# Designed miniproteins, single chains, continued (5), part 16

Each design is a single chain, and the fold is of that chain. pLDDT is the mean over its residues in the fold that is shown.

## One batch from the design tools (miniprotein)

Design m16525
Fold by ESMFold2-Fast:
Structure m16525 (fold): chain A 65 residues (1-65)
Amino acid sequence: AAPATRLTPEQEAIALEVIRETNKKLDEIDKNKPASKEEYWKKIDEVNQEQAARFQARLAALAAA
C-alpha cells in the first residue's frame, strides 16, 4: 500500500505548492521541447530533483520556526 503519512495543514500547503510548481515547470518543458530525447529527460530529471530539494528545504524551515 502507498504510505499514507499524516501531514500538518502547513506541510500539506507546502506539498501542494511544490506539486503545482513542478507541474508548471514540466508543462513548460513540454511546450519548449528540446531537440533530443536525452536533453528532454535531463530537463525533467533536473526539475524533479530541484523540486524534491525545495520541498525538503521548506519542511526543514517550517520545523525550525
Scores: mean pLDDT 78

Design m16526
Fold by ESMFold2-Fast:
Structure m16526 (fold): chain A 94 residues (1-94)
Amino acid sequence: MSPLEKLTKALQKLSGSKSKDLLENVRALLEKLGQPESLAPAVDRALLLRLVAELPEEEVARLLRTLGFPEEDIERALALVEELKKLSEELAEL
């Protein structure tokens, strides 16, 4: 199965306000990283990180390698996904 197909199916599960909240959280984290000029290309990157959070870590790593990410970025992405999961719990309390 294509990595893009898996991402498309994950996107369909995240509809409405959940998808919007995910994008806003991703934007806030990108601003925290101090790279506002990379927001446009980083939106796709961060969206992929959120979407692959539903997959096992091994599958996430395979997808990121298939997309051409270096191992250092993959490790950082997995750590970022864990932080984003914590933020989603905070949003549920709002």
Scores: mean pLDDT 53

Design m16527
Fold by ESMFold2-Fast:
Structure m16527 (fold): chain A 94 residues (1-94)
Amino acid sequence: SMETLLEQLRRELRGIGVPEEVIEKVVEAAKKASPELVARLVEAIGLQSVLPTEELEEEVRELLRKLGLSEEVIDTVLAAIRRVGEPAYQALLK
């Protein structure tokens, strides 16, 4: 259901450290979108946290733009994704 997708979206955004104010803006915009778009956004955020790629980051950016969110909100979400996408072993190799 759409309600289940919105709760998954809220959980994923909270899990990556997005501020609650920004989470609510994303969720409110997602309520007006198709379930298919919301499902893909949840999947793309989850994948980006495990397999960070430029292609997935751009997909998340475009999905958030399709929701009608401001660039400031989009940048906040993407910054959170980038913070959790760096594996500890990469820090040890630098």
Scores: mean pLDDT 78

Design m16528
Fold by ESMFold2-Fast:
Structure m16528 (fold): chain A 65 residues (1-65)
Amino acid sequence: VSPETIAAIEDLLEERGRATAPEIAEALGLSQSTVTAALNQMVAAGGVVAERDGRRTAYSLAAPP
């Protein structure tokens, strides 16, 4: 995953507050596989939190504003 992809996802989550992997993929014009890989990396790094919402996983920035 490229640093540019990670930065784009961070910007999107900052703007929206919360998004699912399909929503991020659609907004950025990326495949869900690319977005999922980036989100997994960001969650492992502690920059993003994955929240279980029923059958969906929603993602948000871990850092407070």
Scores: mean pLDDT 79

Design m16529
Fold by ESMFold2-Fast:
Structure m16529 (fold): chain A 100 residues (1-100)
Amino acid sequence: DAEAARARAEREAVAREVLRRHTLAELVEAVDRHLPPVLALLRESEALAAAETLRRRVEEARRAAEAGDEEGRLELAYLAALLEQTVAALAAERAALAAA
């Protein structure tokens, strides 16, 4: 339980930082923008189950957040940050490989 509690606290800290800087509408726009390229990458890697799990997780978080659920808002904020960081990391890696 200590490991799960730490992981939850870390995710919540990231989510709260994102929520301090962004509105719900901005978070929805961010996941709509960043989710498709991440899903495409997972599908290219034959990680189909992971892609479907991520898609459902984002859909559930968005629905809960729009209904005013605090845990849903924290989850959506965390997913928005995770997706944006993933897209940025992929773009940076592709740029570095092209320069080599």
Scores: mean pLDDT 83

Design m16530
Fold by ESMFold2-Fast:
Structure m16530 (fold): chain A 110 residues (1-110)
Amino acid sequence: SIEERLLELAKKTGNEKLIEAARAILEGDYDRAIELADETIKESKDKKEIALAYAIRSVALGRQGRDREAEQDALKAAKYLDGDKEIEQAVWLASPTVAALFGIPELPLF
């Protein structure tokens, strides 16, 4: 699932707030995921952590029906693209539409 792939990416960063945010999405706690992603965006200096936080927040916002805010966060995640394949995966998981705009190929969801 999208949620399981986001958790996989979060674990690769070693950032505990991102790991907790991705787990919160899996548990349906979208408010918690948004809170933890917000904290990561404010506190982190790592481009991959910030990009993944925007992607996680995008998914949580989309699950809440906040589609315009979700797409804006997917676009913000895409600004951190620099040939980084994990950021490409995060952007695709957040928004296939935004991924297509940046030339990112379709990713398998398994």
Scores: mean pLDDT 87

Design m16531
Fold by ESMFold2-Fast:
Structure m16531 (fold): chain A 61 residues (1-61)
Amino acid sequence: MMSREEAEEALKNLIEKMKTESVENAETLRRMAIARWRQEGMPEEILREIEERLEKAVKEL
């Protein structure tokens, strides 16, 4: 199970990567990351928070 600290680090790394991509690619990376983290057993509460933060990050690109 992914810890809160590991989730925060993964989120930070993904956002940095998304900033170097097109909006379409960033959206794809976001969807793929959420699907992967859900499969890895990230708690739904943390996953929901991360999903919201990623959607906001994409809109700010």
Scores: mean pLDDT 77

Design m16532
Fold by ESMFold2-Fast:
Order: structure tokens, then C-alpha cells, then sequence
Structure m16532 (fold): chain A 55 residues (1-55)
């Protein structure tokens, strides 16, 4: 699956366009659909989405 760094960057890009909650949920749904859901990876994506949405 993706690294925490890759997930954080993906979250940041999606958060900038969709907002923090929607960006984080988009990454979460992609991880689940790909069968690679991991809590640490999702937490990195959430942090990234919050950072992106704040810009």
C-alpha cells in the first residue's frame, strides 16, 4: 500500500480542493476499495487533508 508520506501528500492535494473532511474521506475510500486500508496511513492522509484545506 502507499506510505504515510504518499498518503499525507494525497490528502493535502484533495483537502485543498474538497476541504479537510471530504479530502480525508476520499483517501479513506480509495484505501478501502484497493484493499490496503491502514490506520497509520489514513491518519497521515487526514493530517494532509487538514493542511491542504488550511491553504
Amino acid sequence: GPSAEEAREAGRRLGAGLGAEAGAQAVRNDLISAGVYDEEVYEAARAGAEEGAAE
Scores: mean pLDDT 81

Design m16533
Fold by ESMFold2-Fast:
Structure m16533 (fold): chain A 55 residues (1-55)
Amino acid sequence: VADEAAALDADFRTRLDELLGRYRGADPDEAERISREMVDLIGEHGDRLDALRAR
């Protein structure tokens, strides 16, 4: 579980860092779209962690 959670966290952090990089160079419309993607990513990460805890 701990190793799986660490792998999920690493993937999440990598994807979040990529989105933050795009966000800094984005126009307002693209920044809003990226913000929604970040919210979705955070939700997905939480759901995956909850699934691991249920095991």
Scores: mean pLDDT 79

Design m16534
Fold by ESMFold2-Fast:
Structure m16534 (fold): chain A 71 residues (1-71)
Amino acid sequence: SAAAIQQQIQQIRAMIQAASGDPSPTSQARFDQLFQIATQYVVQDHLPPADAVARARQVYIARMFGRPVPA
């Protein structure tokens, strides 16, 4: 299962990178935050990569706008 988790982490990286467009320092900082949050959801909550990335985006946006994190 460790190998399976590593494979899912690589999928998350690829998904976020594909969605990032042209990188800037701001885009790279956003990428790193999304990757960290999505990886936690895969490792701790066993979410599929696509769901982990979607949840990470919601959490990141909520934090940026000072909104409550979705339940």
Scores: mean pLDDT 74

Design m16535
Fold by ESMFold2-Fast:
Order: structure tokens, then sequence, then C-alpha cells
Structure m16535 (fold): chain A 101 residues (1-101)
């Protein structure tokens, strides 16, 4: 549906911004791989008509794994910036979902 395509585009835009940030931070490939795998899982859930509870669970689990690796490999300042951007991406996805009928 058109509404599901809008949600998928919001996920893709957020993922692109996260990958661009990770490139600027010279983050390990393993963190970028977690972001890409998370994007794939969330998009598949959206295409299958999953509930917000299911989508939010995958987002939360993915973000937790990203932050665990980031805290071991990036500076505290870089970790803080990544955490802020993950929060923005999560909020944008949730707000877009809430606008769907």
Amino acid sequence: SKDREELIETVKRGTKRLLDLLDQLNAPQEIKDLVKEGEKKVIELIKNGASWLEINRVLTDTFAKIMELAEKTLSPEQVAELRRQLGVVALEIQMTYNMLE
C-alpha cells in the first residue's frame, strides 16, 4: 500500500543517515552490517503487515546490538552522537507509523 511504502522510505532514509554518520566516524564494518541487517528485518516486517509491537521489538534489539559494539569500539563522544541519531531515527519511524490508517 502507499502508506506502507511511505514507512519503508522513512526506514531507508534513517538507515542512510546512520550509515553516513558511521562512515564519518570511521566505525567498524560490523556496526554497519548490524544497521543494514536491521533495515532488512524492519522492511520485511512492514511488507508483511506486522504490528508496531513487532517492529519496535526489532528496532530495540538492533539498537541495543549497535550500541554494545559502539561502546567497545568508538569514543564516548562518538557513542553519544550515535545514540542521539538512533533515537531520532526511531522517533521518525514511530511518528510515520502513527500517521498510517
Scores: mean pLDDT 88

Design m16536
Fold by ESMFold2-Fast:
Structure m16536 (fold): chain A 75 residues (1-75)
Amino acid sequence: SRKKKAQALGYKNGAEVSKEKAELLLKQASPENLPKAIKYAQIGVDSGKKATELDPKYKPLLDENEKLLEKIKAA
């Protein structure tokens, strides 16, 4: 439905913004920023899952956010 498409786009935008924030915090490489980077990466994964449930075309974005979260956890 058109409403589901609009909701999926909202979650997709949330996942993209959270990914960008997590990447920025990771680049700043401070001890205080690592927990914040994990928090935003997790928000990105959660939003990406909601977007993908509503529209499977957003699965690549979800996969990118999951890879970013694993990368931050390994840092």
Scores: mean pLDDT 87

Design m16537
Fold by ESMFold2-Fast:
Structure m16537 (fold): chain A 76 residues (1-76)
Amino acid sequence: SSMQLQQKSQQGTEQFQEETKRAIEEGERLKGDRVEAVRVLGQEAGRLVQKGKQDPLYQDGSLKGAEELIKEVDKL
């Protein structure tokens, strides 16, 4: 049902917000090593994009997460 699809999409968005938050925290821990911080944040952003490609219901959440991680890379 369309109701179940909306619920799955919302749950995916919440999961990606948590994963994005964890990646940002790891990037902050690694700020003394910019190369490693960029690598970690970049890998996580790529992982979120791939998840969105594999399941269209998660696409919006995964793209928002990836955008937030790219913004954190830009701050380094």
Scores: mean pLDDT 73

Design m16538
Fold by ESMFold2-Fast:
Structure m16538 (fold): chain A 85 residues (1-85)
Amino acid sequence: SDDDLIRGVTRGMVIRSVQNGFDDSTIIDIGYRSFQIGQVTVRYNRDAAITVQRRADIDFSTMSPSQQQRVETIVDIAWQRYQRS
């Protein structure tokens, strides 16, 4: 399940909140070991064909490659949940 995937991927990370932003954006507040490691804003751009293109902005400079991969997976899971809601 999506919950099992989130638990598996986020063993070192915590999703604090997932909120709808402006202009089809999703704001994901994430933490690592109870500390905020960043706020991920995922923006979904619509074109004339109603094609959604995702953009995620985060400062990865303090993150290891494995932490970066986990953030990307969290963003994907949050987007899948948003689409199913």
Scores: mean pLDDT 45

Design m16539
Fold by ESMFold2-Fast:
Structure m16539 (fold): chain A 86 residues (1-86)
Amino acid sequence: SMMEELLATARLTLSRLDQLEADMARHADQEDAVAAHRFLLAYYRDLLAGRDSPELRAFEELVERVLAGELDDEEALALLVELAKK
């Protein structure tokens, strides 16, 4: 699914920020997808800086739930967009 592919790409982003930016450009016409990519980029930049925050923990929990199959694409995207709004 689009959301699983996006999250898989984001997990590689610790060394692949350029690929995430390219993925954002491909989905620029989809507002929710752009918001999700922007949120993932910001979170991985914070992770690279060695920051520990409640928001980072919430993101880690969301990723684990998606990978466990507990959330479908629509549910995962909605939660990611809500995190991006904060």
Scores: mean pLDDT 60

Design m16540
Fold by ESMFold2-Fast:
Structure m16540 (fold): chain A 85 residues (1-85)
Amino acid sequence: MEELLERLRERAEKENTLSASDEVGRRQAEYMALVMAAAGKKGTITIDNGVITTDTELEASDELKPEEREVLERLLREERERLAA
């Protein structure tokens, strides 16, 4: 799992564009980028005044291995909790 998370972070940094007005927003954008990378998607993630916008829908991919799907589900759950808070 650790190697998978590291690869997802690397992909997120390379394949996604992040924009945030503050440090909290930046952390949320980084997390959203991880979710997108885990779904095999890339795009623009913008956080402005606590509002998160993305160019891509965040959905679990059927092509993912069981381990990758489990990681994606955890990332999506954590992101939903952050958006709901």
Scores: mean pLDDT 58

Design m16541
Fold by ESMFold2-Fast:
Structure m16541 (fold): chain A 79 residues (1-79)
Amino acid sequence: SEAERELKELKRRAKKLIDELLANKYDESKVSQIVDELLEIEKRLSDLAKKHPSLMKEAVLIGAEITLTLMDVYISQRM
């Protein structure tokens, strides 16, 4: 379905941004830009899950991966 294609695209974009974030985790300007993009993806995943409950589990798992990566980066920067 179109919703499944959008979910796959959001997952692909999230993974690419996570990789870029981890590669640039000490570049505060780059981190800030990537964080804003990841938060927009989380919002789109939430909206998609609300409209298509069958996709909710996968959307939640992608969102969790984003959140855990952000936590790891911020903890690393403060140590």
Scores: mean pLDDT 84

Design m16542
Fold by ESMFold2-Fast:
Structure m16542 (fold): chain A 78 residues (1-78)
Amino acid sequence: EKEKIIDELAKAIKELFEARKNGDEQKVTELAKRIEKLLVELGMSEEDAKKFAEGLKNNNQDVELSKKLREIIKEIRK
């Protein structure tokens, strides 16, 4: 259940990083919406999920984003 959603989240984030690297703004936007929905399904508020997804669209710091993702997953697994 939770693990499947976490796996889908990880895949979506990986695809978003690839789309961002390739300059595919449409795909980045679609993946950001998917990530937002998956985060809400994992128990994050709509506001926090939207803020995180917007950060992924505009932030080129994959290391910082990876740290934030680990923190989010840790909280969700409580």
Scores: mean pLDDT 74

Design m16543
Fold by ESMFold2-Fast:
Structure m16543 (fold): chain A 73 residues (1-73)
Amino acid sequence: DDEIVKEALEKAERAIRAGDSEAAAEALRQASEQLTDPKKSAAFAEAADRIRAAGDDARARLDSLVWLGQQLS
C-alpha cells in the first residue's frame, strides 16, 4: 500500500497547487478503492470528500491534507 499512498499524495498535492480540487479529490478517491487497509481506505475517501467540498478554498484544501496526514500517523 505504500506505493499507492505515495502516488496518490503526490497527485493530490500537484492538483491542489494547480487549483484543481476535482483532480485532487479523484486521486485520493481512486487510492481509497485500491488500499487494502480499511482505516487508510476510509481516511483517503473522507479526505477526497473534504477536498471536493472545499472547492476554491485553498485553506480548506490544505487542512484536508493535514487531516489525512494525521490519520496516516
Scores: mean pLDDT 80

Design m16544
Fold by ESMFold2-Fast:
Parts: sequence; C-alpha cells; structure tokens
Structure m16544 (fold): chain A 57 residues (1-57)
Amino acid sequence: LKEYEVPEYDFSDTELRKLAAEYNKLASKLGLYPARGVPADKEWLEEQIEKLKKELE
C-alpha cells in the first residue's frame, strides 16, 4: 500500500454514485448504452438525467 494515493475520480461520494445509478436506469429505458466508467462530474450527470426524464415522459 502506497503512502500517498492519487484518485482518478471521487467515487467515495455516495451522492455521485446515486446519480450515476439513476442515469443508467433511465438510459436503459431509452435503449441507450450506459456509461462504462462514471466520471466525478455531478453537473453532467444531473443534466443528462433531466434530459432523459423529459424524453421518457
């Protein structure tokens, strides 16, 4: 184990993980491929979720 770690993305944030799960659920309903890796971009996830929700309705 290294003394110093450089995380590539902040996946320890439970809220970010929850947003990614919601995005994947909506993307699957629309027949879209879910993202392979979840970036730590909360704003992007929220924007995509809102767009998918509007298209689903």
Scores: mean pLDDT 62

Design m16545
Fold by ESMFold2-Fast:
Structure m16545 (fold): chain A 83 residues (1-83)
Amino acid sequence: MSFNDEEIREKALEVGEQGKKLKEILDSLNVSEEQKEIMKEIAETGIKAGELAKKGAKPEELEEELNRVLELQRRGYEIVAKE
């Protein structure tokens, strides 16, 4: 398998830390309101994934939140590509 349960947990924790950093700098970014909104959702979803990992959530729950972050990132790229 390409990822084991421990790798999924580590990724969720990493994404949580990245989300906290993104949320902290969000208000200082010179980007459109649409970009800020999607970036805020990415940050908050990432933070949630990290918190679930800390609480010992099942790998399946962590994968679900990580997939949500990935879909939000794809939408964010589409917004940036149009501007």
Scores: mean pLDDT 79

Design m16546
Fold by ESMFold2-Fast:
Structure m16546 (fold): chain A 74 residues (1-74)
Amino acid sequence: MEPLPENDGSDFVSYLERIFEVLEQAGIPRELYLPLVPFALTGPAAEWYRSLPEKPRSKEELLALARERDAALA
């Protein structure tokens, strides 16, 4: 398995898109992306995901939350 991208606390959207790209390249079905994301996240991104009051229900919802977080810190 290719190593997952690292995240330094910046640009969560690009980081998540890279994770999804790795999952797609590995032939993982789209319906498994969200269940696997918490196991793929490390560092600041993992802490952010754990802090979410409601867990996202879709890839699109997760990316929307990441965009809001990135905008709030920019």
Scores: mean pLDDT 72

Design m16547
Fold by ESMFold2-Fast:
Structure m16547 (fold): chain A 83 residues (1-83)
Amino acid sequence: EEKKKYQEAMEIINNSEKLTKEQRARLTAAMMMLSDEDARKINIELAKALQNNDMAEVEKLIDEAQKKADESVAELEKELLAK
């Protein structure tokens, strides 16, 4: 069920003409740094927003993905400093 939802979400995102090149670049960069669980959750919600033509929610989800990615990097740095 979860794997199927993620696969369907990725198909919606990949086939969407509504995402700008800048939004796609930001999303791709964020996904490289996110955990698999966070990436799946964000992509599923992003696909729903795209289906609903809710571009404000799309931008919010991309911003949240970038924030989580930045936090993951900062937390990793903090863990390394804590030894």
Scores: mean pLDDT 77

Design m16548
Fold by ESMFold2-Fast:
Structure m16548 (fold): chain A 94 residues (1-94)
Amino acid sequence: SAEELEKLIASIEKVIEEMKELLEKDPNNPQVERQSRGLALLVLREALEHARELGDEEAAKRLEELIKEMLSTKLSIEQAIEIVEETLRILRET
């Protein structure tokens, strides 16, 4: 529903803000890098569930591809933020 989508978008925007704060505080800390990756993966999974519930096959496929990229590639905190921002863009198009 539109209400559920609005709540999901708001939660993801908050995650982006939290990740940017982590990047500013200690960008070279491996623990911060792992935390940022974990946050991005959680966001992607929640977005994928939403796309699947709507039957949006195109959005679901795009989100599955981003999850695969995250699992196969060593990502910086900045790259993890970019993936979360792309997830927001995909959700806004549903």
Scores: mean pLDDT 81

Design m16549
Fold by ESMFold2-Fast:
Structure m16549 (fold): chain A 88 residues (1-88)
Amino acid sequence: SILEEVKNAKEGIGEVTKEPGYELDGKYYSPLELAAKLYEKYPDNPEIRKIAVELINSDDRDLEEVKVPGSDLSVLEFLHKILNGEKL
């Protein structure tokens, strides 16, 4: 499952570098941490699942360049909005 992939990646690499910093509620998240949090918070949303997969697949590139399907928002902007309860 996607959560197992995120957990395995964290266990294999240790603490993921905070280079792509996603600040939410005063905390910083890596792309993999954000993917796991999204999947936990919105497990039944197929669009959120696709975004979590995109985060995992794009872990080695700038998430600011990755666009959400059907939106002009970057994955970073979209995740920030969703986790803060903003409407898209």
Scores: mean pLDDT 61

Design m16550
Fold by ESMFold2-Fast:
Structure m16550 (fold): chain A 61 residues (1-61)
Amino acid sequence: MLRELSPAEQRVLRALAARGVVTPELLEKVDQKALAEELGVSQATVSRAVRIFRERIEAAL
């Protein structure tokens, strides 16, 4: 089960999905600092959201 995401973590996940960043390899290439600045969230929030998204993608394989 996915834990409840904060609104900021949900925003990061939606942004990644909308950009087609849906594989672990693409997630590794994400500039987390640039994405955090673009979305107005902390790098820690982006890092947590990327980890959750990676876990979801791996669970779906």
Scores: mean pLDDT 76

Design m16551
Fold by ESMFold2-Fast:
Structure m16551 (fold): chain A 58 residues (1-58)
Amino acid sequence: SKKAEEAIEYAEKLVKEEKDKEKVKEETNKYLTEMADKGEITDDDGQEVAVHLADLLG
């Protein structure tokens, strides 16, 4: 969950700095993919981040 929190904070920072929702989505997705590939986050962590992203961007 610490890695999920870090990913959520990263996405929130991107939303505040970058006004383009599409770019925020792509950057966060890259971060999640990289972390998942390294085994640093679980599927549950990724889903939690995705739910928060949908709330932030939707």
Scores: mean pLDDT 76

Design m16552
Fold by ESMFold2-Fast:
Structure m16552 (fold): chain A 84 residues (1-84)
Amino acid sequence: SKELEKKAEEAKKELYKLADELVETKDSVTQLREFTKKAAELQKELQKIGEEEGDLEEAIRKFTEIVREVMKYIAELEEQKKKG
């Protein structure tokens, strides 16, 4: 659905922005904790839309892919931060 796609894109943007902020300012444990909390909140929002539209499986699939992409991005940022 257009609503699910829009919410997924918004969630993706929020998680990427949070990743940039957390990598610069937080230790790895705090970064993981804050990222996990935000991801859980966004997952609930996407699941609610998926349930209301009868497409819960697609909502879970989209969110899982977003989290994987952002976690990979965080790993790449941490690696770049280690380069002098």
Scores: mean pLDDT 79

Design m16553
Fold by ESMFold2-Fast:
Structure m16553 (fold): chain A 68 residues (1-68)
Amino acid sequence: LPAPPEIDQETRDRLLKRAEEEVGPEIARAIFAALDANGWPWSEENVDRAIKVVKNGLATRAELAAAA
């Protein structure tokens, strides 16, 4: 089994709160579910990267819709 993530409860709560503020609670839950499903640890870098990918994806999708 892969090593468990080195994340304490306070860091977990902070990362979850940050994601909720950035992308909303539904998308934040999807991000953490995706991290777990892909075996990515709940690190600040992984969470920040996931938030940026989601935001960029939403922006790109909006631009593609506007171009159609």
Scores: mean pLDDT 69

Design m16554
Fold by ESMFold2-Fast:
Structure m16554 (fold): chain A 76 residues (1-76)
Amino acid sequence: MEEELKKAHGELLDAVKELYKLAPEEEKDEILQKGQDYLDQAAKAWDAGDIKGAIELLKEGTKWLKEKIEELKKKK
């Protein structure tokens, strides 16, 4: 479980970093805030003892970020 949580957390951070590099300046703050919102929600789930929910929230955040990365890549 801890390894899965660490992996999911790392994947979310990597996706935020990649999307931030690709995003226009006007969207960068929104991307950072969205990434932080997913991290905060996952932390609340973890603190409540819902480890599976925390991992799922991190995976959903990563999925959203990866979809945005693909959208930006298609525009180039």
Scores: mean pLDDT 79

Design m16555
Fold by ESMFold2-Fast:
Order: structure tokens, then C-alpha cells, then sequence
Structure m16555 (fold): chain A 87 residues (1-87)
């Protein structure tokens, strides 16, 4: 587990960018993954997103670029959930 209190603002921004890349990949693969694989990917992304949100809250991050990355990850995750619900 990541100790979010020890992360720098740069570490949090990097983590957000990594999660965005993972969310984009998951959504791009959503139609080719089995329902079980898609559900597992969503669960992993949700856990990592919760860690990112905790880090942002703990450090009081108000950087609009970081917050925009968070919003995009949440949007892509919602789309991935919609793909799973449609199967």
C-alpha cells in the first residue's frame, strides 16, 4: 500500500497520469475483454483512484491540471462500468 502522506505533489501528478493511461487502455479494450476481466480491471482502477483521491485530499492539491486528470479518470471509469453493464 502507498503511504499517501509521503507523496510529493509531483508524485501525485505522475500517479494521476499513470491512472489516466490505465483507464484509457481499459476502455479501449472493454469490448474485447471478458466480463470477468473487465470487472477486475474496473475494481483495480477504482482502488487506485481511491488512493489518488486520498492523496489529493491529504495534500490539499488544487492544481487544475491534476484535478482535470482526476475528472477524466472518473469519466473513463464510468464509461468502463457502462460497457460492463451492457454485457
Amino acid sequence: SIDVSKLSEADIALYARVLLAEARRLLAEADTLSPEQLAAGIARLEANLATLKEAIATKGITDPEVLALLEEVERLLAEARAHLAAR
Scores: mean pLDDT 86

Design m16556
Fold by ESMFold2-Fast:
Structure m16556 (fold): chain A 66 residues (1-66)
Amino acid sequence: GDVSRVARLLGVSKSAVSEALRILEMTASGVLEAIETYGVERVREAIAEALAAEGRDDLAETFRRA
């Protein structure tokens, strides 16, 4: 449900979203609320930066390039 919606809005795969949510200890509903408040581009950049800070540069690039 929500994971699929986040994936569509951010332009990334559902697998990438699920992995990012697990690493950052976030919920898909929380990301959807952040998108409504800050917009898709800002949320995508914030997730990419947070993933890079966690040492997941590969996944950060996936979100950055979307």
Scores: mean pLDDT 86

Design m16557
Fold by ESMFold2-Fast:
Structure m16557 (fold): chain A 82 residues (1-82)
Amino acid sequence: SSEMEQAKALAEEMLAKVEATAARHPDDATLAAARDRLAELYERLMAAKTQEEVDAVMREMNRVVLELEAHLLAHGLPLPPG
């Protein structure tokens, strides 16, 4: 569906931004863990067959991003702009 395609595109963008930020901060273990978790969730998203599975993965990806944003804010490291 178009909703699944949009979710996959958004997930790919989120992963790319986090990967780029992690590459600039190779000593940040929290950022590296978030990158690895988002990569795992992206793989699960690609394997998803139903909208319910997509929604579940996207909820978890959003949680990871929000937790990462809080970490980055506390350390003065903003995510790249959208």
Scores: mean pLDDT 82

Design m16558
Fold by ESMFold2-Fast:
Structure m16558 (fold): chain A 72 residues (1-72)
Amino acid sequence: MLTPRQIAVLRVVAVAPRTQREIADELGMSQSTVTRHVKELEERGLIQRTASGYVVVADADAVAAAIEAAAR
């Protein structure tokens, strides 16, 4: 299951492309904490790194369903 912090990172990235710094600032996390969570999400195939920052690999509906399932 995704942790609540991983879900928060995924939600932010699902709205728009975000860099690690932007995710850290948005969620009030340290950059090292964000680095760990983005690594775990990349390993799960949920996000990928692009020139504009991290983006969701799956479509928005699939991501929303995964977030909702993990939140229950």
Scores: mean pLDDT 74

Design m16559
Fold by ESMFold2-Fast:
Structure m16559 (fold): chain A 92 residues (1-92)
Amino acid sequence: SVEELRERYEQAIEENLKKFPEMDPEELKKALREIIEEAEANLEELDELQKEMLEKLKELLKALEEGDGEKALEALRKLLTLLAEQLLREAL
């Protein structure tokens, strides 16, 4: 069911968030910058959901550059939630 699929996505989000503090922040910042630059270069091709994801990627990068782990986790949670919504829409 759609509800069971949503629960599995929520569990996967929580599991990945627990691992986030163990990642190398410099490698993560580099990867995020590359993703953001590519998305901004193609901004007119992005739908509303993809534009929201881009804004959360920017929030995540800013939080990491400021050393704010709590804001970084919050931005990542929002990103993963939007990704789960996109995947759920494609499955229906």
Scores: mean pLDDT 73

Design m16560
Fold by ESMFold2-Fast:
Structure m16560 (fold): chain A 85 residues (1-85)
Amino acid sequence: SAEDLANAGLAALALGEQYFAQGDYERALVAYEKAIELLEEAAKLGADVKEQLARAYENLGRVYEALGDLERAREAYEKARELRE
């Protein structure tokens, strides 16, 4: 269901935030990518997860900055901004 996908996406987002806080940027990246995948699918099924999706993209940008990938960081931040327009 849309709710199950949204809940799974939020759990992946929280896990990513935990890894980021620990300095485990590679695991944070994987978790945020999974969160985005699940939240985008939930949104397609009608779930109101736009703010959570924007947060996931902002966090993805921070991970890319930490890993030195400034181009991907910029793309992620732009996506988060578009979601909040």
Scores: mean pLDDT 90

